# Designed miniproteins, single chains, continued (4): the designs that were tried, part 37

Each design is a single chain, and the fold is of that chain. pLDDT is the mean over its residues in the fold that is shown.

## One batch from the design tools (miniprotein)

Design m13264
Fold by ESMFold2-Fast:
Structure m13264 (fold): chain A 66 residues (1-66)
Amino acid sequence: DDKKKQMQNNLKKAAQDGDFDSSIQYAAGLIKMGMSDKQIKDILLSVPGISQSQADDIVSKAKKKS
């Protein structure tokens, strides 16, 4: 799905830029599209400088907004 790929790219870019508010919004969109916590965390962890705890926090907050 093109929208899902666009959302994944937006998530990665926001995380790379340190924009965690946008990262949470894009992650919430991906959860609504049926993406698993693991898949979203794998995307976040692919970004240099993102720790496991930061990825966990973003996904947890995204689940509250989804």
Scores: mean pLDDT 83

Design m13265
Fold by ESMFold2-Fast:
Structure m13265 (fold): chain A 71 residues (1-71)
Amino acid sequence: SEEKQKLADEIALMMRDKVDSSKADEVNEKVAKYLEEMEKLGADKELTLEVVELILNEKYEEAEKILEELR
């Protein structure tokens, strides 16, 4: 959908700005895992972007807390 494409584009832009190319594959894998869980739990775009930003800033405990509250 157009909304999914916009979300993917915003995430790609965030990663380009904040992630070193040497770590891009590892961070992509982590982000993909969290995106899959968030979609499965019915999270909206805004909450999904918040979790991605937490992952990119290495705030894994805060990201996991959001997922735990949705489970």
Scores: mean pLDDT 76

Design m13266
Fold by ESMFold2-Fast:
Structure m13266 (fold): chain A 109 residues (1-109)
Amino acid sequence: MIEELEKKIEEAKKNNKHLVIVLDYAPDSEIPKIMELVNKNKDIVSLVAAMGIGLGPDSNIGLPVALGASKYVKSENVTLVLVVSDGPNIVEEARKLAEEKAKELEKKY
């Protein structure tokens, strides 16, 4: 998870693009590390938390983001959706997709 996040941050820096991180849920121990990476790169990184999407704290929504070049990274308790974009408008689209996927999973289980 964190290794893939660091790699995507470097990719965004090289291409002078914005990186959007969509976070379904993270354990308390992982949140400070994610926040540290965001704070170090606040000029090119935006963090969107998908909390309150109705799946609870241990839920993991495996979410592909259909916003140009995108990738999702999955771990046991955390799904990160990584979007490299040319602007912050992609943040709202990433959030919308996270909410839609959460509702889909909630209906299935």
Scores: mean pLDDT 51

Design m13267
Fold by ESMFold2-Fast:
Structure m13267 (fold): chain A 90 residues (1-90)
Amino acid sequence: SSAEKKLEQLVKEYKELMAKLEELREKMAKEKDMKKIEELAKEMQEIVLKIRDIIDEISKIDSKLAEQLIAELKKLEEEINEILEKKLKE
């Protein structure tokens, strides 16, 4: 169905953006330059907003899947915030 094809595309976009967010998290964890850390944090926040928009579209088709994906995003956001707090306290 048209809805199934849209869901498949949205899930693919979600996975691609989550992978980019993970890559940026790893780069930030290794980065020592505070200006570059700030730039990475800004890029990650922009990706988080894009992921939230995709999850909102998924919620219109599969609300239970959307709840699972938002929980996964929140966990990754918490990990990113913990890294940022450690960098700011150094």
Scores: mean pLDDT 89

Design m13268
Fold by ESMFold2-Fast:
Structure m13268 (fold): chain A 89 residues (1-89)
Amino acid sequence: MKAEEELKKIKELIEKRVKEEFEKAGEKDEEKFKKAVEDWFEQFLIALGAEHLGITELPAAFREIAEEAGVSEEVKKLGVEKLKELLAS
């Protein structure tokens, strides 16, 4: 599915961004890195869903990731579902 390929690219771009931030901070903990990537990915999907619903605008860093990945409507809908999960909890 195209959405799965886009999600993979989004995650790769997030990993790159998190790696740059960790390098700036001098952080080398692999476990913290994995957690940060997961947290950023979740935040990205939530923010993407919120923008799609007209609630908020994407933060600049997430907009750059979305533009580079070429986010489709299918991925935006996944963001909406992630936002619904957050609001239901």
Scores: mean pLDDT 80

Design m13269
Fold by ESMFold2-Fast:
Structure m13269 (fold): chain A 105 residues (1-105)
Amino acid sequence: HMKKVTVTFEPKKISRTTALNLAMLLTRELKEKFGAKEVTLHTSTGEVVAKDGRIVKNTLGAEGTLTSVEIVVPEDKAEEAGKYAAEFLEKRTGLKVTDIKIEPL
C-alpha cells in the first residue's frame, strides 16, 4: 500500500529553477531511502511533479511562494519519509515546516 505525505510550510519565495532542482533532488533521495514513487511541489504559481529524479509535469511560473510538498511512498515508510523531507527542505532552503499529514492514496 502507498500513502500520500503532505509537508506544509510557512510561505517562502522560490524561483522556478530552485523548485525544479528541489523536486529532482527530493525524488532521488526519497526513492533511495524510502522507495518513494512521486514528489509534487506546490507553489503560488503552479506545481512541479517529479518521478525517479525526473520532471514529469511543470506548471510553475518564474517566481512563486512554496506552500507544500506531497510525497507518494510505501505505507511502512510514510512517517520516516515525511520527517526526512521536512529536514531536507529546512536545511536546503530555510523553509519552516508547519505540518506533516499522512493520508491514504
Scores: mean pLDDT 84

Design m13270
Fold by ESMFold2-Fast:
Structure m13270 (fold): chain A 118 residues (1-118)
Amino acid sequence: LSPEATIAALDQALAANPNNANLYLQRGNAYKNLKKYNEAISDYTQALAINPNNAAAYYNRGIAYLNLNKNNQAIADFKQALAINPANADAYSNLGKAYAKLGKAALAASALAKAAAV
């Protein structure tokens, strides 16, 4: 399905079940694919309000923040994703990118080394 068709279907599903964290996660992913990062962040935030142990929601919200150059929020979300799932090499890689954007070279190098180790 196109991201737009996915969003339309998920809007109907959420109208029927507004407390389903996975539906918010899926709609957030569709918004992210459309580069609608503010809408994606809103949906990931709702998913996390319902299920705060969702590593995928933290990771993908971090990606959306990173694309908006909200580097401190991206770092916080990647750290939360890694606290839940420490084997996520992509989260370490993107944590390193966020640190590099802030000029924190030693922290960036450390995160990239951890990405290579998992």
Scores: mean pLDDT 90

Design m13271
Fold by ESMFold2-Fast:
Structure m13271 (fold): chain A 100 residues (1-100)
Amino acid sequence: SLQEDFERLMEALDKLNKAVQLFKEGKYEEAIKLAEEIRKEFPDDGFVQFLADDILAEAYVKLGKKEEASKIYKKMAERFKELGNDVLAKIYEKKAKEVE
């Protein structure tokens, strides 16, 4: 139902906000763990998956895990290209190259 879909989205956004807060506090490993949990809990929501992937990639960059970050950015670029968003696709292609 619309009510259940809305409540589920709000739960995802609350968890994403917590992951962003952990990232801002320099708690990169905790941010990664929470973002991975969000991805597993909300597999069918492309927007939630995108936001979780962005947190994961940025946290991997901060930890020097360049290969992991590059793989996530490349996957994000491919998804934007499939959606016809060429501007975002190019941004994430550039992010992938810059962390190599």
Scores: mean pLDDT 88

Design m13272
Fold by ESMFold2-Fast:
Structure m13272 (fold): chain A 100 residues (1-100)
Amino acid sequence: MIVKVTFENITEKSREALAEGVAKAVEAGGKDTIISVKVNGRYFVATTPEEARKAVEKVKVGDKATITLQGNEEAIKAMIEGAKKAQEADPSLKVKVEVR
């Protein structure tokens, strides 16, 4: 399965919550889980929890980022939960979720 999440109005708090969320999603999905982070024309790919966290840390406050996760149902659910927690950490964060 694939989930695509677009984030706008990223803050320090929402970025930290997102970094943790993507790491947990890769951990839940296992070895065949791939995350891509697209921000300001740059593209970062991660296949481990630590790489996923570091990819999100490349996003700066005020950036618009698109995170795409390819993985199993557990990875997709963890990614959606991570996005919700990021929005709870900062309600100004705009989140759009597409599952394919």
Scores: mean pLDDT 83

Design m13273
Fold by ESMFold2-Fast:
Structure m13273 (fold): chain A 84 residues (1-84)
Amino acid sequence: SAVIERVVGLVKLGGLHLASGDEAAARAAFREAVELMMANPELVDEVLDRLIPDSRAELREAIRAAIAAGDLERAVELLMTLAA
């Protein structure tokens, strides 16, 4: 899916921005990724399974719950935590 590849790319881009110290660019990329996941709820499980390893399963469930609740701010903060 082109949407899955775009979301995965945005999360990876956000991680790269965070690693370079650009928190604002990281948040912008994560926000766009979350908005795409909220617009495509049928793809959320596949995206999160691909992005988040089993060693981070609790964080994966927290992100899934935030997206399902429509809590954009929490989902972005959880992705910031994932990338750190």
Scores: mean pLDDT 89

Design m13274
Fold by ESMFold2-Fast:
Structure m13274 (fold): chain A 104 residues (1-104)
Amino acid sequence: SADEVTAQIRALATQLMALDMTIRDETDPKKKEELARQAIELAKQLIRLVEQGKALGVDPSVIRQALETGLAALETAYRASTDPELKAEAREVAERLAALGKEA
């Protein structure tokens, strides 16, 4: 249902916000990269939930806030990563989230 998907989107956005903060506070480069990989994977899940939510008529304000949170977390993951492949993946996922934000 739309209510169930709304709850899932909000929960995932909260997880992404927490990871964004944790990555920025982390000083160990290896742990920072591990957290960046987690943020990218959660952002991929957010893409699927947002697509489903749009189809079910989830409130556009909920979608917008989740996309803004996901994009912020991906920017943090991109800056935290030293692996070129991980940086490229963060950029690709961010471009996909940004595109979803432009669709009415």
Scores: mean pLDDT 90

Design m13275
Fold by ESMFold2-Fast:
Structure m13275 (fold): chain A 77 residues (1-77)
Amino acid sequence: MAETVLKAMKKALEINPEVLRKNLIELGVSEEAADRIIQLIKEATEDTDPVKLLREIAKIYRESGAEELAEAFEKAI
């Protein structure tokens, strides 16, 4: 579920943002796209629609060339 995925990503960012960034880059996400995704997660609040946010992240994955990751993420939403 989108809410569970967002909570997991936010928790990972709170523990170690460098590890999350490294994992995204290892999955084929560009450095610029990884930084953009991290910023979107940081800006997320309790009022943020998790489905809308995760769709935006999937779009960033696709634009950066991580198409397999984008497709898997879109299916998880």
Scores: mean pLDDT 77

Design m13276
Fold by ESMFold2-Fast:
Order: C-alpha cells, then sequence, then structure tokens
Structure m13276 (fold): chain A 79 residues (1-79)
C-alpha cells in the first residue's frame, strides 16, 4: 500500500475505534503533515499510529479493528 493509502486507512480505523469522525480539514492536515516526512519516517509514524489504534480498539473490545490495525502495522514493517 502507498503511504497516502496507509494514512487514509489509519484515519478510517481511528474513526471505527473511537466513534469520532475526522473532519475534511483534519484529513487534509494529516496528509499535509505526512507529506513533510521522508518515506521511512512516514512508515514508522503510521506503523506506530496503527499500533496505538490497535491498543485502543482492544481496550474497547473492538477486536476486529485491533487485528486490522496490527496487520497494517506489520505491512509497514512496524510491530
Amino acid sequence: MSIEEAMLEAIRLYEEATGKPFSEEEREEALAELAKLSEEEAREALGKNFLAIARYAEAQGKLEVAERARRLARELGVE
């Protein structure tokens, strides 16, 4: 998956885990911040975000969301 695709998936999983939608402005800001990072920095940051989403989802009993987030972190080379 591309770095941009990974960010959009992270936003989606965060929305599913927390029940809080991202605004259009928040999505644009997240993509703009991502664009400032190198590919390596972006992969590490996204992988850490997926692991954070997974931990939160597990705490909320949303095991399917947690599993999807952990799988995406592994795809980015982060555990």
Scores: mean pLDDT 81

Design m13277
Fold by ESMFold2-Fast:
Structure m13277 (fold): chain A 71 residues (1-71)
Amino acid sequence: VLDKLDDNEKKLYQAFLLFSRGNDNIRISKDQLLTLPDVTQADVDEIMRRADLDGDGTIGRPELEKFLSTL
């Protein structure tokens, strides 16, 4: 696949930084990811498929770390 995995990694980091703002215990939802510029539903679905370990449609810090270490 010709997808830019680094771009998806950056998008998830941007969401975490934007919505955390000093809160170490946050969860990023699909809706929050879609508020970012240049993020499509396909990008969100791909991130959730790989990072969402409990299937609830949100990504916490442990799930983010797992996703990034896989890339």
Scores: mean pLDDT 67

Design m13278
Fold by ESMFold2-Fast:
Structure m13278 (fold): chain A 104 residues (1-104)
Amino acid sequence: SRKERALAEMEAMLRLAEEDLRWMRERGARITAVDPSLAPRVDALVARQEALIRQLRELLRRARTASESEIPEIFREAVLLEAGITVQRMGMFVLERIARKRLA
């Protein structure tokens, strides 16, 4: 069904987002070790990512109890959260580039 496909895709989104968060924490720790002045910016990206993942988990809980007619809107919200998660991940790459330049 449409609901079963949406649930499977949202569960995959959540797994990948949780892997991204682990990567961001590991990368953030390395950035902060190189340039401690970037710690507040690293912490802000991780905190925003954690908030987006909490919102995605809540949407997944809602999707599990939702009717078929409610699924398209819930899934649209999940796609927007996935875009937000991508933005935070890209922010971490920017901070890594800044840290590398400060080593020169």
Scores: mean pLDDT 89

Design m13279
Fold by ESMFold2-Fast:
Structure m13279 (fold): chain A 70 residues (1-70)
Amino acid sequence: SEDEKLRDELINLFDEAYEKILKAKTVEEAQKVLDEFRKKVDEMLPKLSERQKALAEAFLKYLEDLVKKM
């Protein structure tokens, strides 16, 4: 239950950040979205399981790569 809620929260945060980065008109705007996502993940870290931490790291890497390709 709690694990499901944290996983859903991570997925929702990723989906929101992904959509905002796609709509960003500049690299600077996309970078701000990425920085905000990173801060939210950092706040969740103490509550995350090892598996959820790996998921969060994969999401961060994906968004970082997306911004770099802009």
Scores: mean pLDDT 86

Design m13280
Fold by ESMFold2-Fast:
Parts: sequence; structure tokens; C-alpha cells
Structure m13280 (fold): chain A 98 residues (1-98)
Amino acid sequence: ILTGSEEVTLLMMFAMIYASQGNLDLADRYFRQAGDLISSTSSDPRYHQGIRLSVQGRVAYLRGDNDTAISLYRQARDLMSDDPDTVKSLDDRIKEIE
């Protein structure tokens, strides 16, 4: 089991790499592990849910599921609406795949 915020980032990177290589089962597993670790290490559930949805949206995009990716990015944006840099990043991702 990994610990710390750097390990969360590493698990999310593994999820994206496996998704891009077509190993969707491993991608989903690493994404879930990252989400669980985020939940156990922070007191801000809204922020962490936003991050989870953002990463899940990226994995969906890499799978070629553009509709799911857009939906997940919009949900992440709504949860993180108080962070203008994150909102802009998510809006840019939505425009990229629309």
C-alpha cells in the first residue's frame, strides 16, 4: 500500500498509462486505489471527489468514451467551482474532446 499525496499522483498516472495501453481493468483498479487513499488522508471530501471525477474523466477520454469524459469533467468542475484554475483546466479538457 502506498502513502502520501505523491503516491496518489503515481497511482493516477498508472491508471492513465494502463488506460492508454488498453488495459482498462488495471486502469480502473489503480484509479480506485488512488481515490481510496485520497479519502483516507484528507478532510475535504468535496475537493477529493472532484479530483477523482477529473481523473476518471481523463481515463474515459483515453478509452475513447468522450461522452462519459465530458460528463465526469462537468461534475468535477461543479464540485471544484471555487478553484478558477481547476475550472479553466476542466473547461479546456471538455472543449478538447467536443
Scores: mean pLDDT 72

Design m13281
Fold by ESMFold2-Fast:
Structure m13281 (fold): chain A 120 residues (1-120)
Amino acid sequence: SDYEAVKEKLLAEAPTILAEFEKDPRYAITLLEAAIVTGDVKLIEAVLANADKVPLGVFSSPGLGMGVGLAYRNGNKLGAYLFLELIKKKKVEIPDSVEIFLAPAEKNYEELKEEYEKAV
């Protein structure tokens, strides 16, 4: 599947993405996208620790919202959890055009949070 191929590639690139982000916070979007697609705990922890560096514009992106929904449907629950937790931490209002992709994961937020807490 195209999703699994992208996920595998991003997992291989994860150490480089983390290193680039540490040097330049403009890579926060790249780090966030990789964390959502892979569900990799280290990438998720890095994003959550740096939630202040995540631009507010990402929460109005239909493409990123679709990416979160696609990750969730492919069993990557932790990637979806990350996006929901960022929304809560940053207290952002989500447009209906993005909200529709998040609704299935939002219904299971407590379960996703528990899975994340067991993974760290």
Scores: mean pLDDT 83

Design m13282
Fold by ESMFold2-Fast:
Structure m13282 (fold): chain A 91 residues (1-91)
Amino acid sequence: SSEQLLRIADALKEAKSLSAETLEEVAKLLEQGKVDEAIELLKNSDTPGLGPDQMRSLAEAIRIMADQGSGLDEAATMFRTVAVHLREREA
């Protein structure tokens, strides 16, 4: 749903540092329906700006979309878009 996508966007926006490679891998896992693996990758990523409240909100939004059977492809697209912008800022 749009609400869960906004939760993901807000959590990613508040992160001080994000790995483009990690976001691309998360997108791939979401496209495959591997929700638990995607969440675990995010938790174990070297992203010092993503706090426990942001991580909880992000994980909950992803799980809700998985349970509803809708929005995972849109979530994956969002992660890929953020990864592209991170690469452009570094280049």
Scores: mean pLDDT 75

Design m13283
Fold by ESMFold2-Fast:
Structure m13283 (fold): chain A 85 residues (1-85)
Amino acid sequence: MSPEEIGRLAAEVARALALHEGASEADAEAGGAAVGAAVAEAMKTLSEEKKEKVARLVLEALRAVRAGDFEAAREAVARLDEELA
């Protein structure tokens, strides 16, 4: 999976979480795009092992969001933030 693909999925997760928390559609779209761009850039500089962990966590968060499990999605995002630190 490319950095751009992971960034796009991360943007979808961030947008969905923002909308769930009551953000406007415009704010959720802008915030999602910013998160997606940041994740894509980070993926270009991470080790292959960290890239695998980040991809797994983004997919886990996406699955949780699509299932309506926003608590699980936040936990996956917190672990993702630790891997990107």
Scores: mean pLDDT 84

Design m13284
Fold by ESMFold2-Fast:
Structure m13284 (fold): chain A 102 residues (1-102)
Amino acid sequence: GPLLEEAERLVEQAKAATDPDEKRSLVTRILATVLRILAEMAKAGKLDPETRERLVRILDEAIQIAEELGDEHLSELFRKLREAVRAGRLPDTALFKAILER
């Protein structure tokens, strides 16, 4: 869907960016977009295989970019999201709210 395509575009932009502040802005936008996708999937009550595979690829790239930036907290958050997506677990509403409101 449009959010998956946007997240994939943000990954390519972040990989191409040479300015650290631009990379940081883009990787933060990747996080926000991934969380929006997961919120939509939670409302649908399922995480389909195509969306799961695409999200895992997006998260793998985002982890690498966060590590290049030296942002250990952001890379750990992406790893936890990747583990949940791979396991087919959707975060509960309280966890989504805590992440999206902070």
Scores: mean pLDDT 79

Design m13285
Fold by ESMFold2-Fast:
Structure m13285 (fold): chain A 81 residues (1-81)
Amino acid sequence: MKISEEEARERMERTIEGLREFFESNPELSVEQARALVAAERRHIVEDLRRRGLSEEEIRRLDEEFTRAAEELIAEHEARR
């Protein structure tokens, strides 16, 4: 069954919060390791949303939002070093 774009956004936001908590608990992670984890979670989210019936246009918009939030997360992680 197709999920709404709003439900998809909530799923994406939960993933971003999980990454934030992980980076805060693991300040020793390199920026390279943080970027690799973000890339893996981004791939997982995109595949999950596609499987749940979102259009490629909806996925692209949410992927742009995820990428923006993830770059802020990486910058915050780098600032903690």
Scores: mean pLDDT 83

Design m13286
Fold by ESMFold2-Fast:
Structure m13286 (fold): chain A 77 residues (1-77)
Amino acid sequence: MTPEEEILARLREAGRLLQDPSATVAEVLAAAGVADPEAFARGLGLDPAAPLTPQDVRRLRRLLSLDEEFRPLPLPP
């Protein structure tokens, strides 16, 4: 797998988790390939163990370029 394909796959998984109401901030950041998801979340003023709010989902989608370049895979209904 190329580095670009690995990044795209990670961003797609992160985008999928952003649509999961049980996902935590740390889980999304870890899926996106962040080396220290807990410290990164705290740097954003977020609790890494907290479930995502709609505002957090929007913020993380923008930060991970999901709205601009990468689209998450659609979740089954």
Scores: mean pLDDT 67

Design m13287
Fold by ESMFold2-Fast:
Structure m13287 (fold): chain A 67 residues (1-67)
Amino acid sequence: DTETTLRAYETAREVERKIEEEYGAKARVTADLDSRTATAEVSGDLPEDKRKELAQQAAKAVEDALR
């Protein structure tokens, strides 16, 4: 339980950093431990479709880490 939670937070931080480094965008991922879901927001000089794709990928990675 606790280990899974920490892994999810580590994954969120890694994904946020990769998005910032690769795209110069700002990414924020929030994990909801109670529902075992994640929400991500990506902002920056990127098309809206690209921002949504990156946000979905980030959220999925964190959700995968939660289970």
Scores: mean pLDDT 79

Design m13288
Fold by ESMFold2-Fast:
Structure m13288 (fold): chain A 95 residues (1-95)
Amino acid sequence: MPKVPSSREIGLAYGDLLNLLHGMFAKALDYKKKGDLDGMKEVLLEFADQLNEFMSTLSPSLQELVRKRAIEFIKSFGKTLGIPEEVVKEVIEKI
C-alpha cells in the first residue's frame, strides 16, 4: 500500500517544483516577447527533462502529486503565453 506523503514532504516538493516553474516561466516569457515560438517550445521541453530528473529523486506518491501539479501549471502557462495546444500537449506527454 503506498504511504500518503506528509504535509511537510508535499510542501518541500512543491517548493522545489515552484522554483523550477518560475525559472521556466521567466525564460518562456522572454521568448514570447521576441515572438520566438520555437525558443518557447525548446524551453518547455528542457523544463520537462529537468522536471523528470527532479521527480526521479522523489517517492512514487510524491512523483504523482508533483506531476499533477506541474501539468496544471504547464496548462496555465500555455494559456497565459498563448502557446499552441499541440505544443502544450507534447510537453505534458514528455513528463
Scores: mean pLDDT 79

Design m13289
Fold by ESMFold2-Fast:
Structure m13289 (fold): chain A 96 residues (1-96)
Amino acid sequence: SALEELKEAIEKRDVETLLKLLEEYIHTLTPSVQELIRKRLDKDKFLPVKVVEAEYGIWSSLTPETIELLLHGALLRAPIPLSLAVVYTLALAERE
């Protein structure tokens, strides 16, 4: 699944594969949500982190287990873009 591939890419620190998988996953969302994620990451890449800390009370190093919890939480709870934005923001941070 895309989720399993995403977790493996993050474990390997394969930024290019990670960003490609996240882009494909984001494409399953509505266009307005896709724009929101990209716009937020462009202006404040730490905004999703702050919101996740406030809403889910979770912040740790990006591991497969953490990613699974964030994405699983998003799938069971709205809004999905929040957890995806956090994962995408962390992927972008790894590029620096």
Scores: mean pLDDT 51

Design m13290
Fold by ESMFold2-Fast:
Structure m13290 (fold): chain A 59 residues (1-59)
Amino acid sequence: SSSLQQKGLDAAKAAIEAAGFASEVVDGIVEVVVQPGDSPEAVLAAAQKGEQAKQKALS
């Protein structure tokens, strides 16, 4: 993995965790860990924040 790839993963994880969700890395993709009772809207918002943070870090 390149330093740039790691920077993107770290940014995405930090953004998801700041939104109150756990995150995991699967095949180089940061995924939101969904728990029973989580709002689908909140999960989607956390995933979007993760992707936005990753894109910003890689820009």
Scores: mean pLDDT 81

Design m13291
Fold by ESMFold2-Fast:
Structure m13291 (fold): chain A 107 residues (1-107)
Amino acid sequence: SHMEIERKKKEIEEKRKQLVSDLKAIIDYLETHATEETRPLLEKARKYLEQAEKDGNLDFLEKAVEYILEAAVKLVREGRIDMIPVVLQAIGLLWEIEQLKEEEKEL
C-alpha cells in the first residue's frame, strides 16, 4: 500500500542517518590514531561521507566504509591489534549498507 511504502522510506532514511552518525564516530576515532599511510584514506572516507550525507547516495556511504576498512586493516597489519574491533565494525557497516540498498530496491 501507499502507506507501507511511505513507512519503509522513513525507516530507510532513519537507518541512513544512523549509519552516517556511526561512520563519523569511526573516522573521528581513526583520525586520533592516524599515520602517514592512513591519513589520505581517512580524508577520502570523510569526503565520501560528506557527499553521502548531502546526496543520500548509499554508494558514497559504501565508499566511505571501504576507505575506513582499508585504514583500519593497515593499522592492524602494522601491529595495532586494538584496531581489530574497528575492522569488524566496518565489515558490519558494509553489511548494513548492502541490506539498506536491498530494502531501497523493494520500494
Scores: mean pLDDT 88

Design m13292
Fold by ESMFold2-Fast:
Structure m13292 (fold): chain A 58 residues (1-58)
Amino acid sequence: MLEEVVAEAVDTDPVAAVIAAYREAAAKAQGEIVDVRVEVSTVSPGVVRATVTLTVRR
């Protein structure tokens, strides 16, 4: 079975935001990660939100 795990992080550095969101999503994943989707959006000037979606095979 495939399921999706989503996590978000906010940071002034887009790379730091992605790393934080990925770590949170990976901690929630209970299976094999088969796909990773990353979306980055600006929430205010100088602040970004990273959304990481993991597709997990159980």
Scores: mean pLDDT 82

Design m13293
Fold by ESMFold2-Fast:
Structure m13293 (fold): chain A 96 residues (1-96)
Amino acid sequence: MEEVLKELEELLKEQRTPETEKVDEIDLGLIYRLEGKDEEAEELFKKVGVDFSSWSDEDIKNYIKLRLYRLKAKKALKEGKLEEAREYAKKAEEIA
């Protein structure tokens, strides 16, 4: 899981745009929660107006993996790697 969290955080930095800011803040908050940084996670969730108190750690882990594969698919698509993009998109769908 630690490698997944680090990879997702790097992809969020690479792909950050004004349009993705709210989703990036949500993803970062969920990463912090899985890392045991509950206060930082709660501050981010409050800032964007979302509540994940009903989510289990397993729900959050599945969401993080889903987001990781979606961002990998987006990166592959931008690089012209259409087959890799489709493979990552399928992995995201399998987790959801």
Scores: mean pLDDT 79

Design m13294
Fold by ESMFold2-Fast:
Order: C-alpha cells, then structure tokens, then sequence
Structure m13294 (fold): chain A 57 residues (1-57)
C-alpha cells in the first residue's frame, strides 16, 4: 500500500484522468467527491477529503 500526500494524489489524478472526468469530479459537492475518490478510485479515506478540496481549487 503506497502512501502519497494529498497534493501528490490530486496532481496524479489531474494528469491521469481525462479532462472531462476531472471536470465532472470538480462539479460534485465536496462530500460526494471525497466519497467517490475513496469508494471508486481507492484513495485512502483520511486523504480523500483533502484530495477533493485540492481538486476543487
């Protein structure tokens, strides 16, 4: 299990995911985005909210 910082995960997602998917994720409420990151993309729960916040900046 590789532990990345929230900033590293947010940048990795922006570089790896298609722009249309990034736009969709940024349109979600913070709570829903954090849940999607944890449940669908396997982001650690403790980092999911920080990653969600960084993606919406």
Amino acid sequence: RKVLSAEELAELLRQTLPQSLVDYLQSLPLEKLAAVLHDRLGVPEELAREVAELLQR
Scores: mean pLDDT 75

Design m13295
Fold by ESMFold2-Fast:
Structure m13295 (fold): chain A 77 residues (1-77)
Amino acid sequence: MKEAKELLKEVALLAGYSEKEAEEAAEEAAEKASEEEILENTLAAAEMLVRAAEAGLVSEEVGREAEELKKRAEELK
């Protein structure tokens, strides 16, 4: 759960959430969802950010960080 919660927080920060919002979202998810559900949601969000970067909707830096998050989340499954 710790690593899944951390990855969800990181993907929320990449998506433009504030530090407080990302922490609150990760804590609520950890309380209400399984580790697998959190990892699946993190992977989906990271993949959307990668696609958004490819489409020019967010920076290449965000896309690169999202790709790394996707790899880290996949390793925890």
Scores: mean pLDDT 80

Design m13296
Fold by ESMFold2-Fast:
Structure m13296 (fold): chain A 100 residues (1-100)
Amino acid sequence: SLEELLEEALELLEEAIEMVETEPHTPESRNRFLEVLNRTGQLLSEILKLETNPEARELIEEALKLLERARQAYMRGDLETARELLEETKRILEEVLKLV
């Protein structure tokens, strides 16, 4: 269901935030982080295809943009900005969950 996909995306976001905060910035951790982020983006894209509420759609599109910005910040080694962008993405998805 749409709610189940959204809950899965939130769990992946929490994992990504924890990884940025707790894991060393090694090639192995980077690969794992990027896989989690890619899966989150895939789920959000699937949700966007199923969502008919215009407000929820706008929020999901914003979340996707923030995820890409977080990926770019992480790849630059700007872990603080990456964490802040992921936390903002999580807040947006929690608002979407209220609408579905």
Scores: mean pLDDT 86

